Designed miniproteins, single chains, continued (3). Designs and how they scored, part 105

Each design is a single chain, and the fold is of that chain. pLDDT is the mean over its residues in the fold that is shown.

## One batch from the design tools (miniprotein)

Design m11644
Fold by ESMFold2-Fast:
Structure m11644 (fold): chain A 80 residues (1-80)
Amino acid sequence: MKPSTDEEKQEAAKKVADEARKELERNGRTVLTPEELRALIEEIRDRAAEAAGVAPENVAVGVGLEGDRITDIDAVVLEP
């Protein structure tokens, strides 16, 4: 179902971020170049925005790093 409330939109965005992290762990590629990391963030933003039914500019993507290793990915909807 398409999200209709702010709560549903936030949940949809978080699920996209969780799936992206799971994909990186499955592929064994948690260390990315700056260009690869930028592309990943853009891809997660676009996908989270589509899932939440908002514009990509209204989605913030956070990536946690321990050194050069990705440990966390999160996405939140920024609605005014």
Scores: mean pLDDT 77

Design m11645
Fold by ESMFold2-Fast:
Structure m11645 (fold): chain A 99 residues (1-99)
Amino acid sequence: KTPLEILNEAARDFGLEPITEEDMETGIGNATRLLLEVLYRATGIKELISENPEVQDEVTRNGIRYFQKLFNLPVDGIADKETLEKFAELLENKEIFPP
């Protein structure tokens, strides 16, 4: 499976909108929404979720940094291709929680 296919399977399971190749490139919109929703459900930390998760505000960036720190990625607060590919890998391997 491609990272995009893995993320779209998770998006369906969570009742979220489909993720596009543009979302994977920009790190904004539905891919970031899915990442933060998964982190919130796994951790219970409401502060990881923005009221507008489609907008890359400081709350969204902090959630992305939290993910990046947990999985030893560069901590820049941007859901870039490397971050989203790692997220897809963790979803496929069921490694998001528990580790």
Scores: mean pLDDT 71

Design m11646
Fold by ESMFold2-Fast:
Structure m11646 (fold): chain A 90 residues (1-90)
Amino acid sequence: ELDADIKVALAEMILGIGKATGQPEEGAILVARYAAELVPTDPETARKIAELLRDFLLEQGVPEEKAQAIADAVANGDAETAIRLIREAF
């Protein structure tokens, strides 16, 4: 299994690539799916990535309440809700 720091760095890279290539929505979706999948085995790292995703969404202009709802869904392992909310936000 990858170290927590490497998992967080991978999420940061995915979000950065999405932003740089004009695909911030797709980057956010990929990171949300990845972090939600971590919840059963590494909930602490999933929570850190959810916080990172929240900050990214705020930077993209997503309202705080919606960004927090997305992060909460990710931290709870609810990828379907997180992805739906991300699509609605963009």
Scores: mean pLDDT 86

Design m11647
Fold by ESMFold2-Fast:
Parts: structure tokens; C-alpha cells; sequence
Structure m11647 (fold): chain A 65 residues (1-65)
């Protein structure tokens, strides 16, 4: 079904964003430059916002079933 395919695509995007956030958090842990840390943290915050939007969309689509 189209709904199930869309849910799977969103789950795949969610997992990819989680991996990207994890990699950025590793870079933050290894970084020593405050400006670089601030830049990486801003990127993580942006990706976390996107992750939450995907989670909300997945939950809404699942609620339709």
C-alpha cells in the first residue's frame, strides 16, 4: 500500500538522520575549537528538529491505520 511505502521511506530518513547526528556528536566530542563546536552543535540542533518532524509524520500516518 502507498501509505506503508511512505512510512518505510520516512523511517529510512529517520534512521539516516540519527546516524548523521551521531557522527556530528562524535566530531563535537573530538573538537577543541569553541567556534567549530558551536557550528557543529547548530547543525545537530537543525537535524534534531528535522528528526522530530519525521517522527510526528510517521506517528500521524500510523494513526491513520
Amino acid sequence: AELDERVQQLVDKYNELRKKISELEKKIAEATDPEQIAQLQAEVDKLRTELNKLKDEIERLMAER
Scores: mean pLDDT 81

Design m11648
Fold by ESMFold2-Fast:
Structure m11648 (fold): chain A 104 residues (1-104)
Amino acid sequence: RPAAPVVFSPRGVENLLKFLKEAKKGEKYKITVELYAANVPPDATAEEREAAARLVGKGSFEVDTDKDTEENIREKVVELARELAAPYAHEYDFLLADVTVEKI
């Protein structure tokens, strides 16, 4: 089975982009990536994908807006999503990374 690519959820992308635009200097945030996996045919509806989706991985890291650049934050999110997806890439047809940001 070829490795399934990890795709970021539209909500996760929106959450990350909003954070990167609105984050203030001197603040700390926790970024959490949740990996969902599903075995569904390529023509599956959004409802069928949602019904089949299972949370299979979760990871987080801390961001300091005085030290971390936007580029470094984006790279860390992508790296964490890939790390979480690696054990499941050959087991599932669909891998979805959701991203949430919380101020510490």
Scores: mean pLDDT 82

Design m11649
Fold by ESMFold2-Fast:
Structure m11649 (fold): chain A 94 residues (1-94)
Amino acid sequence: MVALVGPSDLVKELAAGLSKKGYEVFSASEGAISLLEEADAVIAILDENDPGVYVHLKRAEELGLPVLKISKEEYEKLGLEKTVEKIVEFLESL
C-alpha cells in the first residue's frame, strides 16, 4: 500500500493514475499521520505552500519507510504520465 502526501489536487490525480496501474494507494492528510504505519512506501509532492507534507515526511523517516520526493515544479515539468512512470519505477525498485 502506497501513501501519497502533498497538495490535494495533485495527490488525487496521482492516486487515480497509480490505481489504474494496479497499485493500492491512499491520500494521507495531516489528521491521518498514523495511517503511514500501514504503508509500504511514501510518495511526497513537495510544495512550499503546504507545510503539512513535512510532518508526514518526518513520520515516514521515523518508521523507516522508503520515500520518493517530487517537487511541485518537477511534477509540473514532467506531467501526470511521466510522474506516474517515475513513481512506478521507484516502487518496482524496492
Scores: mean pLDDT 77

Design m11650
Fold by ESMFold2-Fast:
Structure m11650 (fold): chain A 64 residues (1-64)
Amino acid sequence: MELEELIRRAKEIAEKAKNGEVSLDEAVQAITEASRNAVKGGYEVSKAATELIKAARELAKKRN
């Protein structure tokens, strides 16, 4: 999985969650799956995915 593609998709999912099109829980789950695939494919990609997961979880905890 390419880093740029992973980041763009994670950002889109997070944006849709903010807009209410998908739940924050669904966004976190999708990013978590991407992170697991990234760990198998490349360490650098997994770092970016993990940071995005943390951001989504923090939003869910603070606002929900």
Scores: mean pLDDT 63

Design m11651
Fold by ESMFold2-Fast:
Structure m11651 (fold): chain A 71 residues (1-71)
Amino acid sequence: MKEKLAQILEAARAAVEELRAAGVPLTDENLALAVGRELSKLPKEVQEEALELQRKGSSPELVAAFEKGLA
């Protein structure tokens, strides 16, 4: 369990750095999409854990952006 949370946090950090390097605005929507894309590179179990956390703490619109990134 601790390893999955560490991987999710690292994916979020990587997403922020990639958006910054690309000159993309750090909006909630852009962050949700970018974090989803970084998590798509990790095992399915980590992706599912992150999606559940997102559903508990985010609007449906941000969850949709996150799911689009995972695809």
Scores: mean pLDDT 77

Design m11652
Fold by ESMFold2-Fast:
Structure m11652 (fold): chain A 62 residues (1-62)
Amino acid sequence: MDELRRLAARAREKSRAGEQVSPEEGRALIEVGIDRAVEPLRAAQDDEGLANLEETRARLAA
């Protein structure tokens, strides 16, 4: 969990520096973004939004 957040932070840093982001770092950035979006959608009772995030995560895992 913390490792995933660390990889996402590195991906952001590399992107700002114009450095190439690895596939693993890019994936971590997307995963952290999805995780962060879950709580607001739960609070808003946005079941469709939650389903879309789940589908996005499934596609990422493929």
Scores: mean pLDDT 71

Design m11653
Fold by ESMFold2-Fast:
Structure m11653 (fold): chain A 99 residues (1-99)
Amino acid sequence: MVEKVEKIVISPEELKAAFPDLDADSAYTLYLFHLSDGKVIVVVLDENKNILSIAVLSEEELEKFLEEAKLKDKVEEAPESEELKEIAEIGLKKAEQVE
């Protein structure tokens, strides 16, 4: 159950600073799916909409991450789109498998 969806559009350099363990120098978009249980699914996409990483964080872990990575000011509400619905379905399925 997704309560809200946010996105962050970042440069490859900003991605490397925020996610140094990611091998994807071309990733530009993070989607944040906030769940009703206080968990957040983070989906990292490249410019071609390939999923590079999926992480499950608590709201507290997400806030700390955004503050440390200096991405807090770049968080925006994700607009409704067909692509976002597909990403949400993948993220929810992964969250259900972990829990």
Scores: mean pLDDT 69

Design m11654
Fold by ESMFold2-Fast:
Structure m11654 (fold): chain A 86 residues (1-86)
Amino acid sequence: PSVEEVLLAIAQSIVEYSTNEKAREYAQKAIEALKKGDLETALKYLKQAIKAITSDEEIDKAAKAAAERTGANYESILESLKDVRE
């Protein structure tokens, strides 16, 4: 899958599954930026969404959902999400 497809799937999963309103808000802004082709703005908002998630369970769920939707490697997505939260 493309980088844009993987980022979109991650953002969509955060909007659908996160219990954190701020995480969902940033993820929604990332989706809007991706629809406009603004990858830099999308990455900025997606990083803010991921940092707002305090639950390891929610991070794992987002990685699994994104991998399932795109066919991307689950472990690679999970590692990337955890790196953003550091």
Scores: mean pLDDT 85

Design m11655
Fold by ESMFold2-Fast:
Structure m11655 (fold): chain A 94 residues (1-94)
Amino acid sequence: MSLREQIEKTLANMQKVFDEIKDKLSDELKELVEELLKLAQEGAKSPDEEKAKRIMEIAENTFVGLYSLVEEGRYELAKERVEKGIKEIKEILE
């Protein structure tokens, strides 16, 4: 599988996870997850393959953590996890 195909599959999987949990999220947390997805999509378009790969790794790990915390009812920790992921991606994009 090419890097671009891996990125597209990862983005699709993150969207699927969001669709599965979104009804459990507050409006504020939904907006943060939507920002995370938008930043991941922006990073995926980077011509720098290492930068794109790093952003996708952060986004995917953030979604894995988000899903686990939401399933455990740990919504405040889920929010902190998403905010941390957003910050890390923004630092790479800036």
Scores: mean pLDDT 84

Design m11656
Fold by ESMFold2-Fast:
Structure m11656 (fold): chain A 59 residues (1-59)
Amino acid sequence: AAEEGARKGEEAGRRGAEGGTAEAGQDSVLQAAKYGKEGGPEGARKADRAGARGAVLSG
């Protein structure tokens, strides 16, 4: 379902980015840190930017 897909997609992305180590180990962590994922809650930063885009659509 589209609604379920959207929720799962967002959560799956956040989990992968937030964890990093849980998925692939050090290679993934090194790449994430270097390419702009400073660790921590990557979902929070993405949500901030996605929120701005969502506001335009919702408005």
Scores: mean pLDDT 49

Design m11657
Fold by ESMFold2-Fast:
Structure m11657 (fold): chain A 99 residues (1-99)
Amino acid sequence: SSELVKESIYSMGLHLLQISPDKEAFKEELKKLAEALKNSKSVEEAIERMKELLENSKASEEDKALLATMVDVLIWALENGILSVEEAYEVVKRILEES
Protein backbone atom coordinates (compact mmCIF):
# COMPACT_ATOMS: atom_id res chain seq x y z
CA SER A 1 0.00 0.00 0.00
CA SER A 2 1.06 3.63 -0.41
CA GLU A 3 1.01 4.02 3.39
CA LEU A 4 3.61 1.26 3.90
CA VAL A 5 5.78 2.79 1.17
CA LYS A 6 5.51 6.25 2.81
CA GLU A 7 6.54 4.78 6.19
CA SER A 8 9.44 2.89 4.56
CA ILE A 9 10.72 5.99 2.73
CA TYR A 10 10.32 8.08 5.91
CA SER A 11 12.31 5.53 7.95
CA MET A 12 14.98 5.35 5.22
CA GLY A 13 15.21 9.16 5.10
CA LEU A 14 15.78 9.38 8.87
CA HIS A 15 18.48 6.70 8.59
CA LEU A 16 20.22 8.55 5.71
CA LEU A 17 20.19 11.74 7.81
CA GLN A 18 21.66 9.83 10.79
CA ILE A 19 24.58 8.41 8.75
CA SER A 20 25.28 11.67 6.85
CA PRO A 21 28.73 13.14 7.68
CA ASP A 22 27.11 16.62 7.60
CA LYS A 23 23.51 16.51 8.83
CA GLU A 24 22.87 20.24 8.32
CA ALA A 25 24.18 20.15 4.72
CA PHE A 26 22.08 17.03 4.02
CA LYS A 27 19.00 18.72 5.55
CA GLU A 28 19.54 21.64 3.14
CA GLU A 29 19.53 19.15 0.22
CA LEU A 30 16.31 17.57 1.58
CA LYS A 31 14.77 21.08 1.85
CA LYS A 32 15.57 21.66 -1.85
CA LEU A 33 14.09 18.23 -2.65
CA ALA A 34 10.88 19.10 -0.74
CA GLU A 35 10.68 22.48 -2.56
CA ALA A 36 11.13 20.76 -5.96
CA LEU A 37 8.27 18.37 -5.13
CA LYS A 38 6.03 21.15 -3.72
CA ASN A 39 6.47 23.30 -6.86
CA SER A 40 5.88 20.44 -9.36
CA LYS A 41 2.49 20.18 -11.08
CA SER A 42 3.05 16.68 -12.54
CA VAL A 43 5.00 13.47 -11.91
CA GLU A 44 7.13 14.19 -15.00
CA GLU A 45 8.05 17.70 -13.74
CA ALA A 46 8.82 16.34 -10.25
CA ILE A 47 11.17 13.68 -11.68
CA GLU A 48 12.95 16.23 -13.92
CA ARG A 49 13.39 18.69 -11.02
CA MET A 50 14.72 15.99 -8.66
CA LYS A 51 17.23 14.76 -11.29
CA GLU A 52 18.37 18.36 -11.96
CA LEU A 53 18.75 19.00 -8.21
CA LEU A 54 20.92 15.88 -7.82
CA GLU A 55 23.04 16.77 -10.91
CA ASN A 56 23.60 20.37 -9.71
CA SER A 57 24.09 19.53 -6.00
CA LYS A 58 27.11 21.15 -4.31
CA ALA A 59 26.98 18.71 -1.37
CA SER A 60 29.90 16.41 -0.51
CA GLU A 61 30.33 13.21 -2.53
CA GLU A 62 29.01 11.25 0.48
CA ASP A 63 25.89 13.43 0.93
CA LYS A 64 25.26 13.35 -2.85
CA ALA A 65 25.26 9.51 -2.68
CA LEU A 66 22.71 9.64 0.17
CA LEU A 67 20.62 12.19 -1.77
CA ALA A 68 20.78 9.94 -4.87
CA THR A 69 19.39 7.03 -2.81
CA MET A 70 16.45 9.19 -1.66
CA VAL A 71 15.83 10.56 -5.19
CA ASP A 72 15.95 7.07 -6.77
CA VAL A 73 13.35 5.67 -4.33
CA LEU A 74 11.04 8.69 -4.77
CA ILE A 75 11.29 8.45 -8.58
CA TRP A 76 10.50 4.72 -8.38
CA ALA A 77 7.40 5.38 -6.22
CA LEU A 78 6.18 8.21 -8.50
CA GLU A 79 6.81 6.32 -11.79
CA ASN A 80 4.89 3.29 -10.50
CA GLY A 81 1.95 5.38 -9.27
CA ILE A 82 2.56 4.29 -5.66
CA LEU A 83 2.86 7.88 -4.42
CA SER A 84 1.50 11.15 -5.78
CA VAL A 85 3.77 14.21 -5.94
CA GLU A 86 1.90 15.62 -2.90
CA GLU A 87 2.46 12.39 -0.90
CA ALA A 88 6.18 12.38 -1.83
CA TYR A 89 6.40 16.02 -0.65
CA GLU A 90 4.66 15.12 2.65
CA VAL A 91 7.18 12.30 3.32
CA VAL A 92 10.24 14.54 2.72
CA LYS A 93 8.66 17.34 4.81
CA ARG A 94 8.06 14.88 7.68
CA ILE A 95 11.72 13.75 7.59
CA LEU A 96 12.77 17.42 7.94
CA GLU A 97 10.29 18.10 10.78
CA GLU A 98 11.20 14.98 12.82
CA SER A 99 14.99 15.01 12.26
Scores: mean pLDDT 89

Design m11658
Fold by ESMFold2-Fast:
Structure m11658 (fold): chain A 65 residues (1-65)
Amino acid sequence: MLTYESLKAELEGLVENAKRLNDKEMLDDAIDYVIEKAKEMLKQGILTEEEYKDLVEFAEKLRKE
């Protein structure tokens, strides 16, 4: 699995679990966790800047839904 697609899938799974539990704190923690992980991967050269930006925008959309 490509790293970007893997992070996106992980984010979607964590957000789905948080929404099923109606847990806003878990939702925010899940989003922050994946963003921080993506930032670390960007620093290591595993993600591109474009992939990181796209993931952050996707995560923030999930937070608002």
Scores: mean pLDDT 80

Design m11659
Fold by ESMFold2-Fast:
Structure m11659 (fold): chain A 61 residues (1-61)
Amino acid sequence: MPSDDELFFAMMAEAAAHLSSDELHELMVEASRLMNEEGWSVEEVVAWGRARIAELVARKA
């Protein structure tokens, strides 16, 4: 049973595996903005983050 922290960590590990350090930093900044300013839940941010990682990976191909 993954906790919110485990879900977020798994997303960040996936990001680190596929994204550059700059892209990972931008993803973290936006995730923090969505949670702290827009009031998104961790589950919502993880779903968004996984979609964003896929989009960024596709743009590199």
Scores: mean pLDDT 79

Design m11660
Fold by ESMFold2-Fast:
Structure m11660 (fold): chain A 71 residues (1-71)
Amino acid sequence: MKEEEEAARQKRLEELVEKIYNKYKDLFDTLLDKYGASEEAKKQADKIVKNMVDYLKKNRTLEELEKLVNS
């Protein structure tokens, strides 16, 4: 593979990961608020989402991440 292609692909992965994180963070905050959850629960959910998104970035293909964004 070309180094430029790999660098562009990695940047694309980071962009998708950031979009996924923001999407899930907003979703969790909205759901937790409607559910009457505490602010502490929202902070814990945010940490979990960050860990999940970091895991996805390292263990999922770019195509799978694109599907998740556009599901």
Scores: mean pLDDT 76

Design m11661
Fold by ESMFold2-Fast:
Structure m11661 (fold): chain A 62 residues (1-62)
Amino acid sequence: MPPVRSSQQIYDTVKALADELAARDREAALRMLEDQAAYAESQGDAETAARLRAHIEELRAA
């Protein structure tokens, strides 16, 4: 892959951290994902924000 930061890389990193945290504390993982989604929106990264919100819904459904 080219050495360029992408929305995919950001999402993949945050998702991996949140999934690891969710195995121990789902509430903390959801809070982390909500904070990261809000941050992504503030930076204009609507794609990452939307993907993080989708993952929040997935974790809540599980």
Scores: mean pLDDT 76

Design m11662
Fold by ESMFold2-Fast:
Structure m11662 (fold): chain A 101 residues (1-101)
Amino acid sequence: GPSFAEAAKEADPRAAVLYAGAAVGLAGIHLGLARYLLAKGDYEAAAEAAKLAIEAAKEAIEAAKIAIEKGTGKLLEEAKKALEEAKEILKRAEELLKEAE
């Protein structure tokens, strides 16, 4: 079943924003690593890092959508920002994965 963290994210829009922000950060780290590995010619490692960036970005999108549905005011604006950042990382990670494969 869902973890306490997943249940809290679903019930509380502030928790959802925090999860979205953390997932955006993780996706950005994996995207940066994928770019670095691709520049070094390590296509296999770059592809794996890009896949992790895609996974984290998708988690960020889901969390941000929950926060948008339930949030108001500043929390809603933070959630919208996280959604747009996650979508941009997802697009770039998918492009990088195609180049690495």
Scores: mean pLDDT 85

Design m11663
Fold by ESMFold2-Fast:
Structure m11663 (fold): chain A 88 residues (1-88)
Amino acid sequence: DELREKIKEKAIEKMKETKRSLSPEELLLIAAETLGAKELVELLKKAIEKKNEIAISYVNRALVLLLEGKPKEEVEEEIEKAKKALEE
């Protein structure tokens, strides 16, 4: 999968620049940015700032669905769950 390989390539590049392992949150940000998923990037940044692990998990699920080529409706459902978790 071209998108998965591109995410891996960007993660390796970031690790070379920082000379350290990336956090799971940094890997998710690279994935969202690589996919051009602007809304997921914004939601993930908010979830990380609030330390809301539930919202982070829903963003991760949305990213996995996007990478697997699942229908937009399934992706949007996980996005809405992330938004609700951030409001609660």
Scores: mean pLDDT 80

Design m11664
Fold by ESMFold2-Fast:
Structure m11664 (fold): chain A 69 residues (1-69)
Amino acid sequence: MLSLAERVAGAFAAHGRALVAAGRSAEEAKAIVRAGIATYVANNPGALSAAEVEAVLEAALAAIDEAAA
């Protein structure tokens, strides 16, 4: 069973990969995903710790870099 942080990271990683596949630059995909994560955190106060939010961001951005390579 995946944790909430792992599920959220997986969802934003998949979204980032899809943006790159659709022709977005890595920088554009990262900007969109960062905004999406910030919106998720704002709409779900207390669902993720600060450390979990950082881990989600790192995983999603790494997935974008991998897809863009």
Scores: mean pLDDT 86

Design m11665
Fold by ESMFold2-Fast:
Structure m11665 (fold): chain A 79 residues (1-79)
Amino acid sequence: RRAAAEALYERGRALVEAGNVDAGLVAVTRGAGEAGLSPEEAVRIAQRALEAARPGLRLSEEEKETIKEMVENMNKVRQ
């Protein structure tokens, strides 16, 4: 959902800007799963939050896979 995606993007961006990259990625991942967003949407939100906070920061392939797995599992069992 647009509103949920925007809220997660802003929260992730704020945490990354504060120097808490891991906390930002976790917040986006958990929030996306709770909101019922797709794994692909969660990765896009996380990547955009990183890019907005620190131009040139990119998610590794392992980080993308972890986000997708967590969101997919949450969608299957608990939203």
Scores: mean pLDDT 77

Design m11666
Fold by ESMFold2-Fast:
Structure m11666 (fold): chain A 86 residues (1-86)
Amino acid sequence: SEAERLAREYRERAEELFGKVDLMERIGKDPGLIGESEEKAKEAAELWKELKEKAKELGQKDFREPVEELREEGERAREIAERTAE
C-alpha cells in the first residue's frame, strides 16, 4: 500500500539521518574536518525536516517516538553547525 511505501521510505531516511549525525560528531572532533561536519549537519537538518513531513502524512501514532528522536538528532546537527561557524 501507499502507507507501507511511505513508512519504508521514512525508516530509510531516519537511518540515514542517524548515521550522518553520528558521523558529524566524529568528524567534529578532528580539527581538519570541521568544515565537512557543517555540510553534513545541514544535510541532516534537511533530512529531519523531510521525515517530520512524512510522519505527518502517515498520521500514525507509531511514528511519534521516532519523530521525537529525529527532532533531537536535528537539533544536535544544528548545534554542530553553529559550533563550526564560530
Scores: mean pLDDT 56

Design m11667
Fold by ESMFold2-Fast:
Structure m11667 (fold): chain A 88 residues (1-88)
Amino acid sequence: MRPSPLEVARLLTALAIEIAGMEFILERYKRTGKKPDPEELENMLKQGEELIEELERVAKFSDPETREAIERLIERAKKLMEELKKLL
């Protein structure tokens, strides 16, 4: 079924917020040398993976411009998640 523009916007916003949180944690680690709490990091990574799965689902039913926007955010999130996984 075709997702509503509002559903897509909400998911994109949710992933953008997660990306900002991941970037903040990575920057803090680079600044302070202290690793984040492993349980908090694992929960953040799990939430990110769930949002990526939902966005990949809606991307299949989206127009090309919306799909490109979704794919760009997913790629950015995946790169940050791989860097954060190295801190576990």
Scores: mean pLDDT 84

Design m11668
Fold by ESMFold2-Fast:
Structure m11668 (fold): chain A 67 residues (1-67)
Amino acid sequence: SSMEERRKEIEEEVKKLKEEVDKNAAKMSALTLAAVHEAERAVKDKSLWEVAEKALRIAKESIEEDK
């Protein structure tokens, strides 16, 4: 697929993670909040899709660690 299509997939995944984290903020560690924020920042800064994807994976892993 195109890099543009992959970027949009990542952007949507980041939006979904942010909604989940915002809804459950009281249960999330400061590290998880920071990781999700970094993923949002990577998307906003128009970083390469690989950079945004890595930030998204780190955020997902941090959420799992908070369980």
Scores: mean pLDDT 75

Design m11669
Fold by ESMFold2-Fast:
Structure m11669 (fold): chain A 100 residues (1-100)
Amino acid sequence: SKKEEALKILRETKSFLEEEKKKSKNPSLKRVLETQVKVLEEIIEELEKAETEEEIKEITKRAINDLDLFTDVLEEYFPEEKELIEFLKEKRKKLEEILK
């Protein structure tokens, strides 16, 4: 289902950010990653409770918007994090395909 596919992508994204946070030596990046993990956790919990196709679409659109904003922050303040930025862009793209 679209819900299960979106949940899988969001859970994979959260896990990747948690691992990147553990590996990072930059305290500012760690803080930004920690905040994003908490945001994704909230979105995942909302999506898990969603019962209608409309709710699933709206939560998924909000997740896409959040990832876009987070990617913009990374490109401005941590442009050297190319692999992280590219990973997020790819996950965002997969979420957008689910909405079709």
Scores: mean pLDDT 89

Design m11670
Fold by ESMFold2-Fast:
Structure m11670 (fold): chain A 68 residues (1-68)
Amino acid sequence: ALSAAQEARYRAGFARFDKDGDGVITRAELAAVLRAQGNTDVDGAFKLFDRDGDGVIDWDEYVAVLSR
């Protein structure tokens, strides 16, 4: 299980991506962060996080990728 400290860290990271505060990360929000880091593979990154194919990254998908 995710520790309380790790969850707090991931929540802070998620909030940094989720600028709208709607509880999901859109492709546009992910693209903005990745481009700021010099990464241009937005499609590859989004496909990695968006495991259910609904077009957004929710909290469970975000944690699943980072907690590996």
Scores: mean pLDDT 71

Design m11671
Fold by ESMFold2-Fast:
Structure m11671 (fold): chain A 107 residues (1-107)
Amino acid sequence: MEEFLNEIKKVAETAKPVVKELGLEETLELLEKAIESKDFAEAYKYYLKALFLYALEKAEEAGLDKEEIIKKFLKELEELKKLLEEKGADQKLIDAVEELIEELKKE
């Protein structure tokens, strides 16, 4: 689990300069929260939310249907939660994914 936490932080650190140069302040804040996270579940949650916001911004720039992107991400997160439950993943990780699903449903 610690190895996965370090990998997520490394990926977030690598993405941070690119996101900053693109002026995506909310996505940058989420990447910083992932880097500052003390456990894998929290780091992964913030990283997934950063990816979601990045995808929405790029979809908007390309003139794509923003609501379809939201629907696709929610479906993928719900499928991820089910897979984690079926594989007996850490409850904290399952809870983090569920919290993200509920946050995105309110947007």
Scores: mean pLDDT 78

Design m11672
Fold by ESMFold2-Fast:
Structure m11672 (fold): chain A 107 residues (1-107)
Amino acid sequence: GSSTLKAVEEAIRLGREAVELEKDPSKVLEAIGLKLRVIGLGIDIGLYASDEELLEALEYIEEVLERTRDEGVLFGARAVLKSILHYSKNPEVIKKAKELLEKIEEM
């Protein structure tokens, strides 16, 4: 409904703000977790559905996995990867999402 769309728009705005919070070492994990939640929500609702948007989300997850092994962040990354695998029909997107999911399982 319209309330869901407003919540997603606010979440996308907050996700951009989370990038600024990454500059504060005490907030970096919370900022990453928030950004992953926002990305996952956008994919699940269909606001992030293009191959380019899904590849950008995969690139962000790959970067995050180089920076941290925090269980909360890894849980968020797994959720986003599962959403991408559920909605994507692109073989390149599917392959990269599976590779990143396997990397998390080996961590």
Scores: mean pLDDT 77

Design m11673
Fold by ESMFold2-Fast:
Structure m11673 (fold): chain A 84 residues (1-84)
Amino acid sequence: LQSDADHLQTMRDRIESLDSLDDFDRGVLELSLAVLSTSIKTSDPDLYKEIESSIQQLMEAIRNGDKATAVSLLQQMISKLESM
């Protein structure tokens, strides 16, 4: 779970460092999120059920280039993983 939290932190830092989300950045972030989702689902299926809606919302924010919403959702998920 710490490694998953670190992965989310890395994604947040990357998004914050960008002026905007272009098609390349969106593709990279979508792939990273897919890998992370698989990791969490495999290691803790119960946690995955709790955050599945947040993962879906994050994916949508990334696809829409909504940097502010993506950062907010990542911070919420990081906090949840760290509190469990």
Scores: mean pLDDT 78

Design m11674
Fold by ESMFold2-Fast:
Structure m11674 (fold): chain A 97 residues (1-97)
Amino acid sequence: SMLEMMEEIEEHIKNKKSKEGIELMIEGFEKSYRETLEALGELGLKRIKEENPEISEEEVEELRKRIKEEIEKLLASTSEEEVKAQLERLRKQLEEA
């Protein structure tokens, strides 16, 4: 869970754990979020193809493009802005620790 990972990072900062270790956790979180959305998009596309076996390759490419656009919208959403703002706040807190 994204929230649980953020809570762990905040707890490590509060307890003055290794700065290098905390930075690796923040980077791992950012990477995992994008990779998770991409994996879910590909899984969704696979299910659509299984439900619609007569779907053309051109329609599949249009769906893939739409999924990619929706992932980019999710990454640019208020939720991601809030996540980025919180991660930036945690980074500043880490520098002051």
Scores: mean pLDDT 64

Design m11675
Fold by ESMFold2-Fast:
Structure m11675 (fold): chain A 61 residues (1-61)
Amino acid sequence: SLADETKARLEEVRREALANGESLSTLVSRMVDILKETAPSLSEEERREVEAHFRELLAEV
């Protein structure tokens, strides 16, 4: 699904940022750009799922 694809993209961006020693602000900016890009194509349910996953990924930084 598009939601699962978006979650996978967020996880990949987080992995890359951590591997490269990027700042938290850079990581958040990249993840927010993905959310902005995909949000218009997501249903309300999918958006909630993706936003919950985003919050979980940030809590583990």
Scores: mean pLDDT 81

Design m11676
Fold by ESMFold2-Fast:
Structure m11676 (fold): chain A 68 residues (1-68)
Amino acid sequence: SAIDEKVEKIMKALKELADELRKAGYSDELVIEILRSLTAWILSTIKDEEEKKKLEERVKEFIEEIRK
């Protein structure tokens, strides 16, 4: 669906950002806080509740992967 494609594009960008921050010497803890802050801003701009919920779930899963 169009929503799934939008969520996947945002997730790809967030994963690329996380990788670049790690290469720059940022700790996983700081990367997680940056991702959380950025995600909160992105979610505040989304009008569609289904898109918002799907993005929130995917980011939560990604953060849990970083913590492992």
Scores: mean pLDDT 86

Design m11677
Fold by ESMFold2-Fast:
Structure m11677 (fold): chain A 100 residues (1-100)
Amino acid sequence: MSEFEKLLEEALKLLEEAIEAIRKKDVETAVQLVSKVGEILRKIEEKYKDDEKAKKVIELLTKAEMYLLGAAVAAEEGREDVAEEYIRRAEELLKKVKEE
């Protein structure tokens, strides 16, 4: 497995763990997990600046982070339907990353 593939796999795992944390209403853990993903995406961006595939993956995962942060806020406010819609959008982005 390349270093890029290892970093990507770690980021995807942390995002899936963040989704579970949001569904359990553990907003603090979800925010911490999303922050760790942000650190991994910065490492990918620094090492793979000229790689179009890496740039596309970063774009998709950054958008997934934004949706999961929105889901965490909605869950904290008791808006479960809104939280699930944001989670659904994030999951669609994660599936696209796994297929590309």
Scores: mean pLDDT 85

Design m11678
Fold by ESMFold2-Fast:
Structure m11678 (fold): chain A 103 residues (1-103)
Amino acid sequence: SLKEETERLLRETRELVDKVIRESDDPLVLAGAREIERVIRRAEELIKQGKYDEAYRAAREALDSARRLLEIVEEGKLETKEAILQIIGETLRAIGVLLDLEL
């Protein structure tokens, strides 16, 4: 049934949001997670009202948003690591140049 399918989508969305919250300390990412939780609550209210079509659309939107947010978290972790390593490399190179000038 559409109700059961919507409830499954909401469960999957909640699991993805929980993973995002566990894996990120970024304030913008956490703000995004809070907005997705708001959409989940709206969909649950729509289910209680018997508005299954609207609830299903809200659940799909929440799921898509949660997937995108998790992708940003996974990519952001890699970009942050690469950026830190690049800064370290540039700093070491600058120190090397300074040491060569003192020799």
Scores: mean pLDDT 72

